# Designs tried in a protein design run: designed miniproteins, single chains, continued (4). Part 99

Each design is a single chain, and the fold is of that chain. pLDDT is the mean over its residues in the fold that is shown.

## One batch from the design tools (miniprotein)

Design m15434
Fold by ESMFold2-Fast:
Order: sequence, then structure tokens, then C-alpha cells
Structure m15434 (fold): chain A 65 residues (1-65)
Amino acid sequence: SHMKKEILKKAYELAAKQGISALFEVEGDELVVRGIGESDEQLAKFVEELNKEFEELGWAKAILK
């Protein structure tokens, strides 16, 4: 859907800006984030920033897996 595409686009854009390597999947009402070679601390900070933007936009919650 258009909304899924926008969510994924935002996630990848923020990841690129922060130098984070990750895969993203929309599952139900959540965006699942899977890091690629990133530390738990870096991923937690990234997901926190994603959720701040997603909350403001009324989008799905991002979670780490």
C-alpha cells in the first residue's frame, strides 16, 4: 500500500542519515527493525528516533527483533 511504502521510505532515509544498516518489514501495526552488524545501543537509539517521528505522523510503532 502507499502508506507501507512511505513508512519504509522514511525508515531507510533515517537509517542512511544515521549510518545504520538494517532491514525493515511492516508486520501488522508494527515496523520490525533488524540490525545488520550494529550494536544494541546504536539500534535502540535509532528505533527511539524512528518512533518519535512515527508517533508525530500517526504511523505504526517501530520495534527491534
Scores: mean pLDDT 80

Design m15435
Fold by ESMFold2-Fast:
Structure m15435 (fold): chain A 81 residues (1-81)
Amino acid sequence: EEVVDIKIGESVKIKDGLILKLPNSDTTFKIVKKDGKMYLVDSKDGNEFNLDNPVSPIITSPNDGYQFEIDKEKKTITLLK
């Protein structure tokens, strides 16, 4: 399973099974494929965010305050803060 230490402002390609390790935190986010769709899963609370049809191009983790930007054309995810 691939683990990436993602930094603020860094973009990574959306891949099934990719684990994003957040800076200065034990919090991780895992990209998982379910029913042909890609989701970002918060390890702390299990919240799932749809990466193929996001409600907003910016996803905010409600308890942690982390923000991710989704580029559907490039199929990338960027950590904003």
Scores: mean pLDDT 78

Design m15436
Fold by ESMFold2-Fast:
Structure m15436 (fold): chain A 63 residues (1-63)
Amino acid sequence: DALLRRLRQQVLDTINNLDIQARNYFNMSHMYIMMGDMSQAKYYQQKAFDLIRQINQLRKELA
């Protein structure tokens, strides 16, 4: 079914975009750790984990 194929691809594209954003947030968190700003580091780490949670839910929907 072409419709199901398109929906699957859209979900995969969303997962890829969220993964890139999560990676960027982990990089920001690490930068703030190196600067000694633990408050900002935890904030960006939490943002990254929120995105990972979303990715995991989307992956379950595909399975």
Scores: mean pLDDT 87

Design m15437
Fold by ESMFold2-Fast:
Structure m15437 (fold): chain A 71 residues (1-71)
Amino acid sequence: GVVLPAGVRNKAAAYIQQVAAAHGKTFSAALIEKTIAHMAQNQLPLNSIQIILKDPLEHAAGNLTEKDLRL
């Protein structure tokens, strides 16, 4: 698997939580790790987190799942 530097991983995790919190939602630790792994595998920049999460966060009735993100 792709291993990110701890500093980059922690920044990505914090940002995912910040974006989710802005929509009144939370991510499980497992979902955060899957999102980060997906981004690393597809060479997506950290600013793509907002784009990836926007529609799922706006349309989800509760906390997001892997199915909502299509991971």
Scores: mean pLDDT 73

Design m15438
Fold by ESMFold2-Fast:
Structure m15438 (fold): chain A 92 residues (1-92)
Amino acid sequence: MKTEENIKVYEEAKKLLEEGKRAIDEASVNPEEALQRVKEILEKMKEIAKKYGKAGRTAAVMTANELAFYARQAGHKEIAELAEKVAKELKS
């Protein structure tokens, strides 16, 4: 029974997803700063995966994949590849 833990995990993951999408939206104006900010967000997601175990890892993988899809739709290949790499590492 992990309902409360799952809620905390999704709240933190949702915040990072929103920050990541905002960074990707800014990538058309400042691609280097956007890439660095997404890298920092992905590192925070790795911390969530370690802190909350299976629930944290699941939320982090889903969030990283959503950021990857969002970046690809926007045409930001380097950001998409970075997010995909982190999702694969977390799935392992």
Scores: mean pLDDT 82

Design m15439
Fold by ESMFold2-Fast:
Structure m15439 (fold): chain A 83 residues (1-83)
Amino acid sequence: VEKLSKEEVEEAAKHIAEMISSLSEEQRERFVDLLRAELHALIGENPEVDALVDKLREAAKAGDKEAIKEQVKKLLELLNKAL
C-alpha cells in the first residue's frame, strides 16, 4: 500500500483541523472519542496513538485550532508509518 507523502499529510491535517474546529465543543469531544474507537478497531490498541488522541481531545476541548492541527498531523504521521 502506498504511503502518504509529507505534503499529503500536511494538507489532510489542515482540512481535518478545520472540520473539527467547525464543530461545537461537545461535538468535538465526541468526535475524538469516536476516532479513538475507530483507530482501536483498525490497528488495535497502540499506546503512542492513544497518547496523541488524548492530546487531541484536550486541544478539541480548548477549541485551539492550531493545537488540533498539530496533534492531527502527528497522528497521521504515526498512522502513515504503521502502514
Scores: mean pLDDT 79

Design m15440
Fold by ESMFold2-Fast:
Structure m15440 (fold): chain A 86 residues (1-86)
Amino acid sequence: NVKLIAQQFAQKLLEKTRGKTLTPEIKAQIKAELQAFLEEHGVEGLLHLKNYLEEVKENTNPLASPVELENIQYLITLIDELLAEL
């Protein structure tokens, strides 16, 4: 089930970035992990990942969690960049 795999991967990325400013090292690691995810699960997996992250973003309170919102937006932006390169 690609949707479930994508949701679990999203949760892992969210946990990794929670409460953190994304350093160049963390950004490079995330980009590499997203590239590997695309290679393993294709465009379908990446679209499920994006949809789940957009849902999490919509349910994130910008007043309570502005850093988390910025981090989620960054993840979505990276996914859009990968999709555009196809």
Scores: mean pLDDT 85

Design m15441
Fold by ESMFold2-Fast:
Structure m15441 (fold): chain A 77 residues (1-77)
Amino acid sequence: SEPLERLVALADELANAKTQEERDRLISEIEGLIASLPTDEEKNEAARAVRKRLVELGADPETIEAFDRAMVRALAR
């Protein structure tokens, strides 16, 4: 779907982000997009797909931890 394609692109940007400000912005965008998905199943699938992509791209552990915290917020609403 178009939202999932956008989320993958944002994951690529997040994995390559060089500043804390860029990481915070991208994590916030990903959180908002996942929170906007219509079902809990779609939210969980999107969160897993983005996390898998971040790991495959070698994102920093701190970035993955920040992403995981944002996903807790996105999935809890």
Scores: mean pLDDT 85

Design m15442
Fold by ESMFold2-Fast:
Structure m15442 (fold): chain A 57 residues (1-57)
Amino acid sequence: MSADEIILKLLSDGKYHSIGEIVKATGASKSTVRRRLNRLLEGGLVEERDGKYRIRR
């Protein structure tokens, strides 16, 4: 699975997750995870609050 697919799977619980949790789940570097999260934010697929991320409704 791509890092994006793993991120979306993790966030499918509808909860906010920290970047550290996402890094652990993906096995990717923090910089890769941050870049992917920025793309998902720009695409409106996820939202950020207080440094945490969740899937957007």
Scores: mean pLDDT 80

Design m15443
Fold by ESMFold2-Fast:
Structure m15443 (fold): chain A 120 residues (1-120)
Amino acid sequence: LSEIQKEMLKLLEELDKEIKKLVEEALKSSNEEVRKIAEEFYKKAEELIKEMREAILNSDYVKAKKLLSELNGLLVEFHDEVSELLKKNNDFELLEKVNKLFEKIKKILGELQELLDKAM
């Protein structure tokens, strides 16, 4: 593995860990719809992360970048839906935790995108 591939894989592992934390926090919601959205998001996100890992290992950075864009879109949709539901339920403590994790994940996604652009 090249040094840039090692850095990408490290960020991908950190991304997986933070997404799991985001899902774990959302699953604490008393709102069944929030929990269902979190479960569906996690299933799709894990598959995308798995495919990105395979693409990086194969030096297919074009595919990895496309999958990263798809994961970013999925994350934004998740955050928009969950934030609306938490606001309607006056669950501002959980909303603050979700927002903090969302911002951290967005930062990791940006760092991974920069490495992918550098490798191309």
Scores: mean pLDDT 91

Design m15444
Fold by ESMFold2-Fast:
Structure m15444 (fold): chain A 64 residues (1-64)
Amino acid sequence: DEEKIKKGKELYEKYLAPMVSPSVFKGKDLEEVVRNGMSGIIPAFSDKLSDEEIEALIAYLKTL
């Protein structure tokens, strides 16, 4: 879904790109990391983003 990937890229660039490199997501459960965060590195987004936005962000991260 190209539109979800595009939206996910925009969310990544806004919230994550200034803080972490794409390599931190390699080999991880992307839904767990995005929803619940990763201690000291990635904030939890379950309270900040809608389920639709979380799905879009995960769709983009899967392309990395």
Scores: mean pLDDT 74

Design m15445
Fold by ESMFold2-Fast:
Formats: C-alpha cells, structure tokens, sequence
Structure m15445 (fold): chain A 115 residues (1-115)
C-alpha cells in the first residue's frame, strides 16, 4: 500500500470512528439517568481508543512521509491525542473505568512520541 492510500483509508476510518464517538457523547448528554450517562461516556472512550490505535499504526509505517507531506494531518492527530488525555482525566475524575482511562493516556502519549 502507498502512503497516500494508507492516509485515505485512515481518514475514512477516523471519520467513521469520530461519528460514533460523537453519537455516544450526544446520547450521554441526553441520558435520563447517571448510570446510562456513564455507560455512554465509557462507549465514547472506546472509540477514542480505536482512533488512537489507527493513528499509532499509520505513524509507525508512514510517520516520516506524513510529517513531510501532510502537516495538517499531524496537527489533527496531535489534537486527537490531547483530546484523549483530557478525556482520560475526565473519566478518572468521575471514577469511570480507570483501566480504560490509563490505556487512553498510554496510547495518546505513544502517538505524541511518534510525531
């Protein structure tokens, strides 16, 4: 696969995962109970985790190409990593799935180390 083909596949999957994340955040905001809200917040975190995994995979194979030819994608991935760190702190502050929060922080830091 070429770097450009890998970037196109990444962008498509990133958008699909972002939409699912946003759908769960909307559900959390409209949840009738705290228990249902917490469930949707945890589901949103799982999609952030999948976006980080896709970013790690892409950067490990094509990171040098992306840094040279797609600086806007580097910034988008940095924003994702920062969002994940902030979301992990939010989950820990609410005592929601601290193991998942730790995984988000770990992968976000790995993403930042690759750019």
Amino acid sequence: MSAEEAIQEFEKKFEELRKKKEDYLVKAGNAPTPEEQDKYLIEAAKYILEMLKEAVRLLKEYGDWIKEHHPELVEKIKELAQEAIDYAKFLKGRDLNPELADELEKLAKEVLSLI
Scores: mean pLDDT 91

Design m15446
Fold by ESMFold2-Fast:
Structure m15446 (fold): chain A 67 residues (1-67)
Amino acid sequence: SRKLEHVELALKVMAREGRSISLSDLAKQMGVSKGTVSRAAKRLKEEGIVEIDEEKDIIIPNPAVAL
């Protein structure tokens, strides 16, 4: 899906900049469902690019990738 790929690219940029973002805020900004953001974030977590705070619904960059 083009939407999923776009969310993944946005999360990769945010991770390199050391920026955390909530799933809800990113979903609103990109006009996608929270489910789409969650799928993108989980894929990037498997790649070691981000971590997910599931209690707070926040996507956090891994220190090894953050600027």
Scores: mean pLDDT 80

Design m15447
Fold by ESMFold2-Fast:
Structure m15447 (fold): chain A 94 residues (1-94)
Amino acid sequence: MAAEAAALAAEIEADRRAMSTALADRAAALRALGDDAGAAALEAAREEVDRLYDEAVAAARAGDLERARALAARATELFTEAVEAADARQAAAA
């Protein structure tokens, strides 16, 4: 239990860092193209993704692995939606 909780928390923290960086990079790219609205939407999505991953890490550390996995899955879903929307905006601008 404790070892599984620590491993899950570390995995979620790694996912958070990678996904947060990916959204920040895409927001910067949209801003460089003059899509301030798209960049702002990605910045808002990044804040929500970071919040969900922070809650997932806290749940994992508390031993609530079911809640941790559910929150991490929701964060990943929002990340995927945000990336797809950003990629569509960049394609339209090109």
Scores: mean pLDDT 86

Design m15448
Fold by ESMFold2-Fast:
Structure m15448 (fold): chain A 87 residues (1-87)
Amino acid sequence: SSSQIAAQAVQQALQGNIYDALRIAQQVTDPRARQAGVQAAIAVHYGRISGNEDQARRYVQRALRAMQRGDVDGGLRYARRGVRIAQ
């Protein structure tokens, strides 16, 4: 359940719906899955501002796939990498 809700948040982030992504992430009970959703939103938002959106987006897409498979730790690692690339 938590990984599925986090996947929904990550998907909204990839669509550019940053506020909706953050709102959905707050509904996630698993703190690591919630953090993955939040980090995905941050990565996409800052990637667009910094001009690193393509690289940040690739990592956020990997986070989405990990969350869809229930790999919360993998999803969080990819989302964090996206943030690092974006900033």
Scores: mean pLDDT 88

Design m15449
Fold by ESMFold2-Fast:
Structure m15449 (fold): chain A 64 residues (1-64)
Amino acid sequence: GEAAEREAKAKELEEELRKRAKVLESLGVDGQAILEEAFNLYLETGDEEKALELAEKLGVRAVT
């Protein structure tokens, strides 16, 4: 059902954000904080693309 589809998408997004967070942590950045911010945006908006865009913007800012 739709609930299972939403859960699957949320899990896939969380896994992608975890991969990005681990890369940032290897560079000395708090990747977990970035993951939490992006995933929280997804929970508020339901928009995976906006969540990934936020994670990228925060990651770039943190390493620049």
Scores: mean pLDDT 78

Design m15450
Fold by ESMFold2-Fast:
Structure m15450 (fold): chain A 69 residues (1-69)
Amino acid sequence: GPAEEGARAAREAGLAGGAGGAATGSWNIFVQAGGPEEGKRGALEAARAGREGGRESAMDTAYRSGLRA
């Protein structure tokens, strides 16, 4: 659904931001836009997914470091 699509977009933005980009501004637009309750829910889910995307990236880095050791 729309919430899942927003969450995926934010997760990808979070990973890209962690890789040395400034994608943090884009998802602030979802919160600022307002709109129907469903859109608001999507924005909140997107923000949480972005946080989890960064966590997944950190875990992958740790795993690679372990492989090299």
Scores: mean pLDDT 53

Design m15451
Fold by ESMFold2-Fast:
Structure m15451 (fold): chain A 78 residues (1-78)
Amino acid sequence: MEIPLEEIPGVTKEQAEALEKYLGVKTAEDFLKTHPGDLLKVPGFTQEQVDALFDAIAEKLGLSRREIEELRIKTEPK
């Protein structure tokens, strides 16, 4: 599902722009496929912000926190 990050409640425009600039992540699906360690490499991102973004995306996609974690495990980072 092609949902822009900026449409997700709890995601700021600055966070969406940083993800696109540093990791090429533009959609919720791209975010879920991104390794958490790479998300932490984005300047200004903390573990708490990354966790909040995963929770917000899970709610928007109708996925549980556990389903998000399973998707991240099954999708290898590039």
Scores: mean pLDDT 72

Design m15452
Fold by ESMFold2-Fast:
Structure m15452 (fold): chain A 88 residues (1-88)
Amino acid sequence: MEEALKLAKEAIELAKKLGDSVGVNAGKLLLEAAEMIKKGGDPLEVEILLGLARIAIGVMKLTGGDEELLKLLEEALEIIDKEVAKRK
C-alpha cells in the first residue's frame, strides 16, 4: 500500500505541474482510497473512491491526458484494486 500512496502523491504533483485538475482529483481519490485501506476503513467508501478515480482516468484518456501522469494513476489504481480484491 505504501507504493500506491507514493504513486498517487507523485501523480498529484505531476498533475499540478501540468495544470490538469482532473488528474489532481484522480490522484487525490486514489490517495484517499489507499489511506482508507491502510486504516481498515469502510470497503464501500473505498469502492466508491476507486469508481470515481476510474471515471476521472477514463475522461483523461478521452481528452488526451499526459502519458506519464496516466501511467502513475493507473499503476496506483491497479495496486489498490488488487488489495481490495484480496480483502473481499
Scores: mean pLDDT 84

Design m15453
Fold by ESMFold2-Fast:
Structure m15453 (fold): chain A 65 residues (1-65)
Amino acid sequence: DEIMREASIAMLEIHAAVLGFEIVDTENGRITIRAKGMPKEVIEKNLEKLNKLAKELGLEEVVLV
């Protein structure tokens, strides 16, 4: 369902922002994020959390640039 997909994408975007990522792009059901000034260990842990949420929501993996 397209409406549920849009809601899932919005939820993933909110979680990414809360975890300190910048939203770069959202195209074709994929979210692209950037981490600036965040320690590598924190990036890895938070990216794993986002990818787990994306999987639960039936979305594609988050792209980090």
Scores: mean pLDDT 82

Design m15454
Fold by ESMFold2-Fast:
Structure m15454 (fold): chain A 55 residues (1-55)
Amino acid sequence: PLTPAQRDAVIAALSEMSGLPPETVRRIMDGELEVSEELRNKIAAVAAAVASGRR
């Protein structure tokens, strides 16, 4: 699981990449919105990178 700070970093990164507002990205991560499998996989990859460290 991500810490709140790591979650915020993932939301910010995905918002920049997708052009979606941070609130929308947060709702997608919480399972409140349906997304494509490709976008879900991309979210998982970014979350894994953030969990592994800043770099």
Scores: mean pLDDT 72

Design m15455
Fold by ESMFold2-Fast:
Structure m15455 (fold): chain A 66 residues (1-66)
Amino acid sequence: MISEEEIRLVRMLELAHGGEPDGVIRPGGKAAEAVRDFQRRLGLPEDGVADEETRRALYEAAHATA
């Protein structure tokens, strides 16, 4: 089930997005940890980088509950 945690991840990625010229969000610290946790939950590589695949999965999850 989609949780506040996933909504928080989307928000963190949106904050980080402003600095990413290639459309890939590379958060640091706490945001990177949150991205890795989400990736682990989905069975994706835990690299902490919100590439297109990770962002797609996050937005799909958010849409499913919204």
Scores: mean pLDDT 62

Design m15456
Fold by ESMFold2-Fast:
Structure m15456 (fold): chain A 71 residues (1-71)
Amino acid sequence: SGEELLYRVALHDASKVLGITPEELEALSDEELYRRLVEALRKNAEKDGITPEQAERRARATVETLRRHRP
């Protein structure tokens, strides 16, 4: 289904950003996932020329996608 695809894409993208497995990522609380994603994406923002605010919005969107479309 489309929702499972959105979940899987977000899961793999977040796993790649954090350098952890999808299973390890699924074990994180929403708060820990958000915190780690914000930290990683803010570091990448400096390198990739996006703003810290854009990195935080991206992290928030990822957590919301994983929460909403969780199987």
Scores: mean pLDDT 79

Design m15457
Fold by ESMFold2-Fast:
Structure m15457 (fold): chain A 70 residues (1-70)
Amino acid sequence: GPEIEELRRKIENTYEQAKKALEEGNKVTVLSGIHELKELRREAEKLGDKELAEETEKIIRDIQEQLKKM
């Protein structure tokens, strides 16, 4: 539904912003992005979209691993 499509768009936009922040060495923006993605993952779970929640968890883990290397 429209709620899931809007949520997917927010997840994609937040991931792109976090990736750019990783490239720029902006740890504060990366941490903010991780926090936002965790909120969006909870919203996916609330809407019953397990696949979107699992995809978002993978994105969070990827960003966290890259952040450890900064």
Scores: mean pLDDT 88

Design m15458
Fold by ESMFold2-Fast:
Structure m15458 (fold): chain A 55 residues (1-55)
Amino acid sequence: EAKIDGAFTIRRQADGRFELQLYIDGKWVSAGVFETAEEAAQRALELLQKGKVKL
């Protein structure tokens, strides 16, 4: 059986900012908006590692 959690996706906004979404607890959760996709990805990893999610 294969199960993957801790994935994330980044959406580019019209303003040039990036919205971060995390796949946590079997669902996609918005985790904020960042200026760069790279910063959004780093934040996703940090949040997943500490195991804390706040809607």
Scores: mean pLDDT 68

Design m15459
Fold by ESMFold2-Fast:
Structure m15459 (fold): chain A 85 residues (1-85)
Amino acid sequence: PKLTAEVEGSVLHIVISGLSPEEARKLALEVKERSKGTVVYSVEGDTLYINVSGLSPEEALELAKWVADKVPGTVTVDGNKITVE
């Protein structure tokens, strides 16, 4: 699987591809349960899109790191963007 998480202002955008439908659903629900913000998600093909609003930049970055840790691969951090490949 591949993950891209990016913080733009107070909104965290997460895109994950290559998960099974079960893995995608489980991860989306875990993000919704752990987030203090408003979580909106959708599944399109093999790709899960999660948007979280209402978090501080620090809270958004912590959530992004937590989600990245759930995805197997090499983690790269570039400012406000986290990628797992």
Scores: mean pLDDT 80

Design m15460
Fold by ESMFold2-Fast:
Structure m15460 (fold): chain A 66 residues (1-66)
Amino acid sequence: MVGEEVTVVQDGKEYKGKVIGINDSGTVTVLLTDEDGTSLAVTGTVKDEEKKIVEATSKPMPVPAP
């Protein structure tokens, strides 16, 4: 799953993102890009592993600049 492209569902909206981490609880961290080109990180629960669907459990947060 890490490095795979997934569809994140957050408050009825769909976003394309890449899984950057998997937590011990089975939740995943996904990196998204918004319309402004800002990188956002969101934590979610995998709802459909075959269809690569993740339901967001947190608000998307901006990724700190390096």
Scores: mean pLDDT 73

Design m15461
Fold by ESMFold2-Fast:
Structure m15461 (fold): chain A 96 residues (1-96)
Amino acid sequence: LTDLLSMVEAMVKAALEWIEKNKELLSEEKVEEMKKILEEGLEEIKKLIEENAPFSEIAKVINEMISKLVELLKEAGIPEEKIKEFLDKINEAAQK
């Protein structure tokens, strides 16, 4: 499961890099909320990996994390094209 952890860490890094590049489009409050979701999501995924949880449980946490991030971007009024860019960056990182 080391490869799975590396994949998730790469996804989180890509999300954080996108947030930094687009911080002018986001309030400080929204940036902090997104960082918290990424930090809490990564910690939960690490715990599941350490406990040898099924991939289905890990995938559920990944999907919940991404869904919460997309919801925050929509609430912040981020254009659909920029949200797609965010998701594309995460997907690219997930494929290594």
Scores: mean pLDDT 83

Design m15462
Fold by ESMFold2-Fast:
Structure m15462 (fold): chain A 70 residues (1-70)
Amino acid sequence: EIEKLKEEYRKLAEEYRKLAESYDNQMKTVEDELKKQGKIDEAKKKVDELRQKSGFYRAKALYYERLIKE
């Protein structure tokens, strides 16, 4: 059972890491696109939201990675 839980934690860490990376990639693309349209205030708000989501999922990934290591 302990080995099964560690495997589940590994999968969760990988999934959250992918989510964080996805938001990091979206942050740059969305910022550039909105700035091209002159929507600087909207770009700032969306980048801040995506940065918060990326940070949240990165923290989740690190939490599960630490559980695997004890």
Scores: mean pLDDT 82

Design m15463
Fold by ESMFold2-Fast:
Structure m15463 (fold): chain A 98 residues (1-98)
Amino acid sequence: MAIATLLVETDAKYFDEVSKIVEELAREVAERHGARVLAFFKLVSKDKNNPEKKIGLIVVTLEAPSREAAEAALDELYRGVKEKLKDKNIKSIRKFVS
């Protein structure tokens, strides 16, 4: 089994919209790849370098039967999130497989 994690940092202004899109896409992608959504975590935090700015942090963790399935699911999720959020000021999107 392998774990795939997508980390999305966004402006707090778009947090609810971005969070909803990521959650819906994660569910759909997991189903297509025989993976499951293991965890969905959302946090609004102050920027470490600018305490007057708030950032939204969204973490999705998928559990897949193999590393190849985890990488495929994560790559599809990353592309889908990036495409749906192309008109948003997204600070970063990061992907990790363990």
Scores: mean pLDDT 81

Design m15464
Fold by ESMFold2-Fast:
Structure m15464 (fold): chain A 90 residues (1-90)
Amino acid sequence: SKAEEAKRLLDQGKYREAFLLAWEELKSYNLDPKLVGPPIIAEMIEDYANNVNLPVLERDTRLILEILGLEKSKSPIIQKKFDEVRKKYS
């Protein structure tokens, strides 16, 4: 599973690679559209991963992995990221 591989990358401190892999796995699930986001976010997610600080990226990855059932996080950060992207392009 890409989610399990992303968790291993997190444990190794490879936060950017872990985030991108967890996001790819998230896209494969029939989840709430707010969690998956519109197609436009897919092109921007790598730029996001390159520009946010590592603690934020780690937290975001843990949230995605919680949604996938592998990690538990208390941070509701994914909706904020989608709102920021939508606002930039609306």
Scores: mean pLDDT 63

Design m15465
Fold by ESMFold2-Fast:
Structure m15465 (fold): chain A 82 residues (1-82)
Amino acid sequence: SEIVSEEVGLVLRSVADGESSDDDIERFKKLIKKVKEEKVPMSLTAFKALKGEAGKEWDKFVEENELVPYKPSASENDVVPA
């Protein structure tokens, strides 16, 4: 998930700056769909990194993808549902 968070952050910055290509937007949409629909778990560290990278876009990202910073059922304090 760390790799995924890095890629998502990069695309978010490109979109915000108006420099994103169609390919970047499509890649971003696929990643978001994967995270939201398949409930791919993220580590707390990756979640925080993604939030930091997204900056002001973070609230929109969370709302659009219905992300919740809750601890997962089994992994104590390291993994959160995505």
Scores: mean pLDDT 49

Design m15466
Fold by ESMFold2-Fast:
Structure m15466 (fold): chain A 81 residues (1-81)
Amino acid sequence: SRVLDGEELVKLVEERGGDGEEVRNLLERAGKAFEEGDLDALSAEVTRLVQLVREAGLQVRGLLISVKDGTTTVKVEVTDR
């Protein structure tokens, strides 16, 4: 498995023939939902992200959201398949 930042995940999904732009949008919305404490929105965005990544032949193992020095970072752990 590999932990990827948003741009690395977008590139990998695009290389697999998937919709990297929608993945980028979902990661941005997930980070915003986390910042706002909207767990229902966060869950919905993550569910859509997992489905798009799966359609690109990858599997999501986990989502890592962290805040440091006022910056929200979203990372995704993925495996091939």
Scores: mean pLDDT 84

Design m15467
Fold by ESMFold2-Fast:
Structure m15467 (fold): chain A 73 residues (1-73)
Amino acid sequence: IDREELARETRRRMLEAGVPEELAELAARKIAEGASDLEVLSALRAAGATFDQVLAVARAIGEAIRALRERKA
């Protein structure tokens, strides 16, 4: 999976799920940089994300990975 494409798709899904733009941008930047899922979620918690926001980001990452895999099949 292309990291830049994953970052863009995840950002779109985070915004659709109601994640604040600042947290969505932080997560997308970390994904583009090659950070692990745990590193992304840790950075969000350090930035003041709520538990519900962290869960929304985790779901967005998983859904983005599924969608990109289906597009390459």
Scores: mean pLDDT 80

Design m15468
Fold by ESMFold2-Fast:
Structure m15468 (fold): chain A 84 residues (1-84)
Amino acid sequence: ATPELKEAIEAFLKEVMEEFAKIILKEIDSEEVRELLEKAKAGDVAALEKIDELLSEEIRKELEKLAEKKLPEFEELQARNDAA
């Protein structure tokens, strides 16, 4: 894999996480949730688990739709990584 491809994958994952954060904050816009999202972006697994506990079924469905929309782009990046 090239450094450019690694940067593309990292940028994609960051963008997806930011979009997930926007969806979550639309329903649960609190200081606690914002702090948990920042910790989760930094790799705090406990923060991710706590966010998951706060998610409603409706927000989970919105996150699933976003994941399905982003899946083809992720698969393309993964295929490029596997081919390199």
Scores: mean pLDDT 73

Design m15469
Fold by ESMFold2-Fast:
Structure m15469 (fold): chain A 96 residues (1-96)
Amino acid sequence: DEFERLMEELREELRKLAEAAIEGDEEKAREYKERAVELAEKAALIDERAIEKVREIGGEIAKEFPEAAGAIAEATKEAIGAAEEAIAKKKAEEAA
């Protein structure tokens, strides 16, 4: 299932983001955040459940890495926002 694959890849990118944030590697943290956002957008275009799944994964990773919880929360919020925007654009296109 492509959706499940994208969600597992997002989990891995958020975990890498947490590690980079803890190490103070701001450039890598940004790259992993951008990848997580892209994965969330792609998943949302397949299934709208992506919004809730991204929220769930973000919460899980924040619990695994409490020192990076803020960075994970920010990335999760951006990923959800991007997913919501992608869904809205698709629905607008289909309604026209």
Scores: mean pLDDT 85

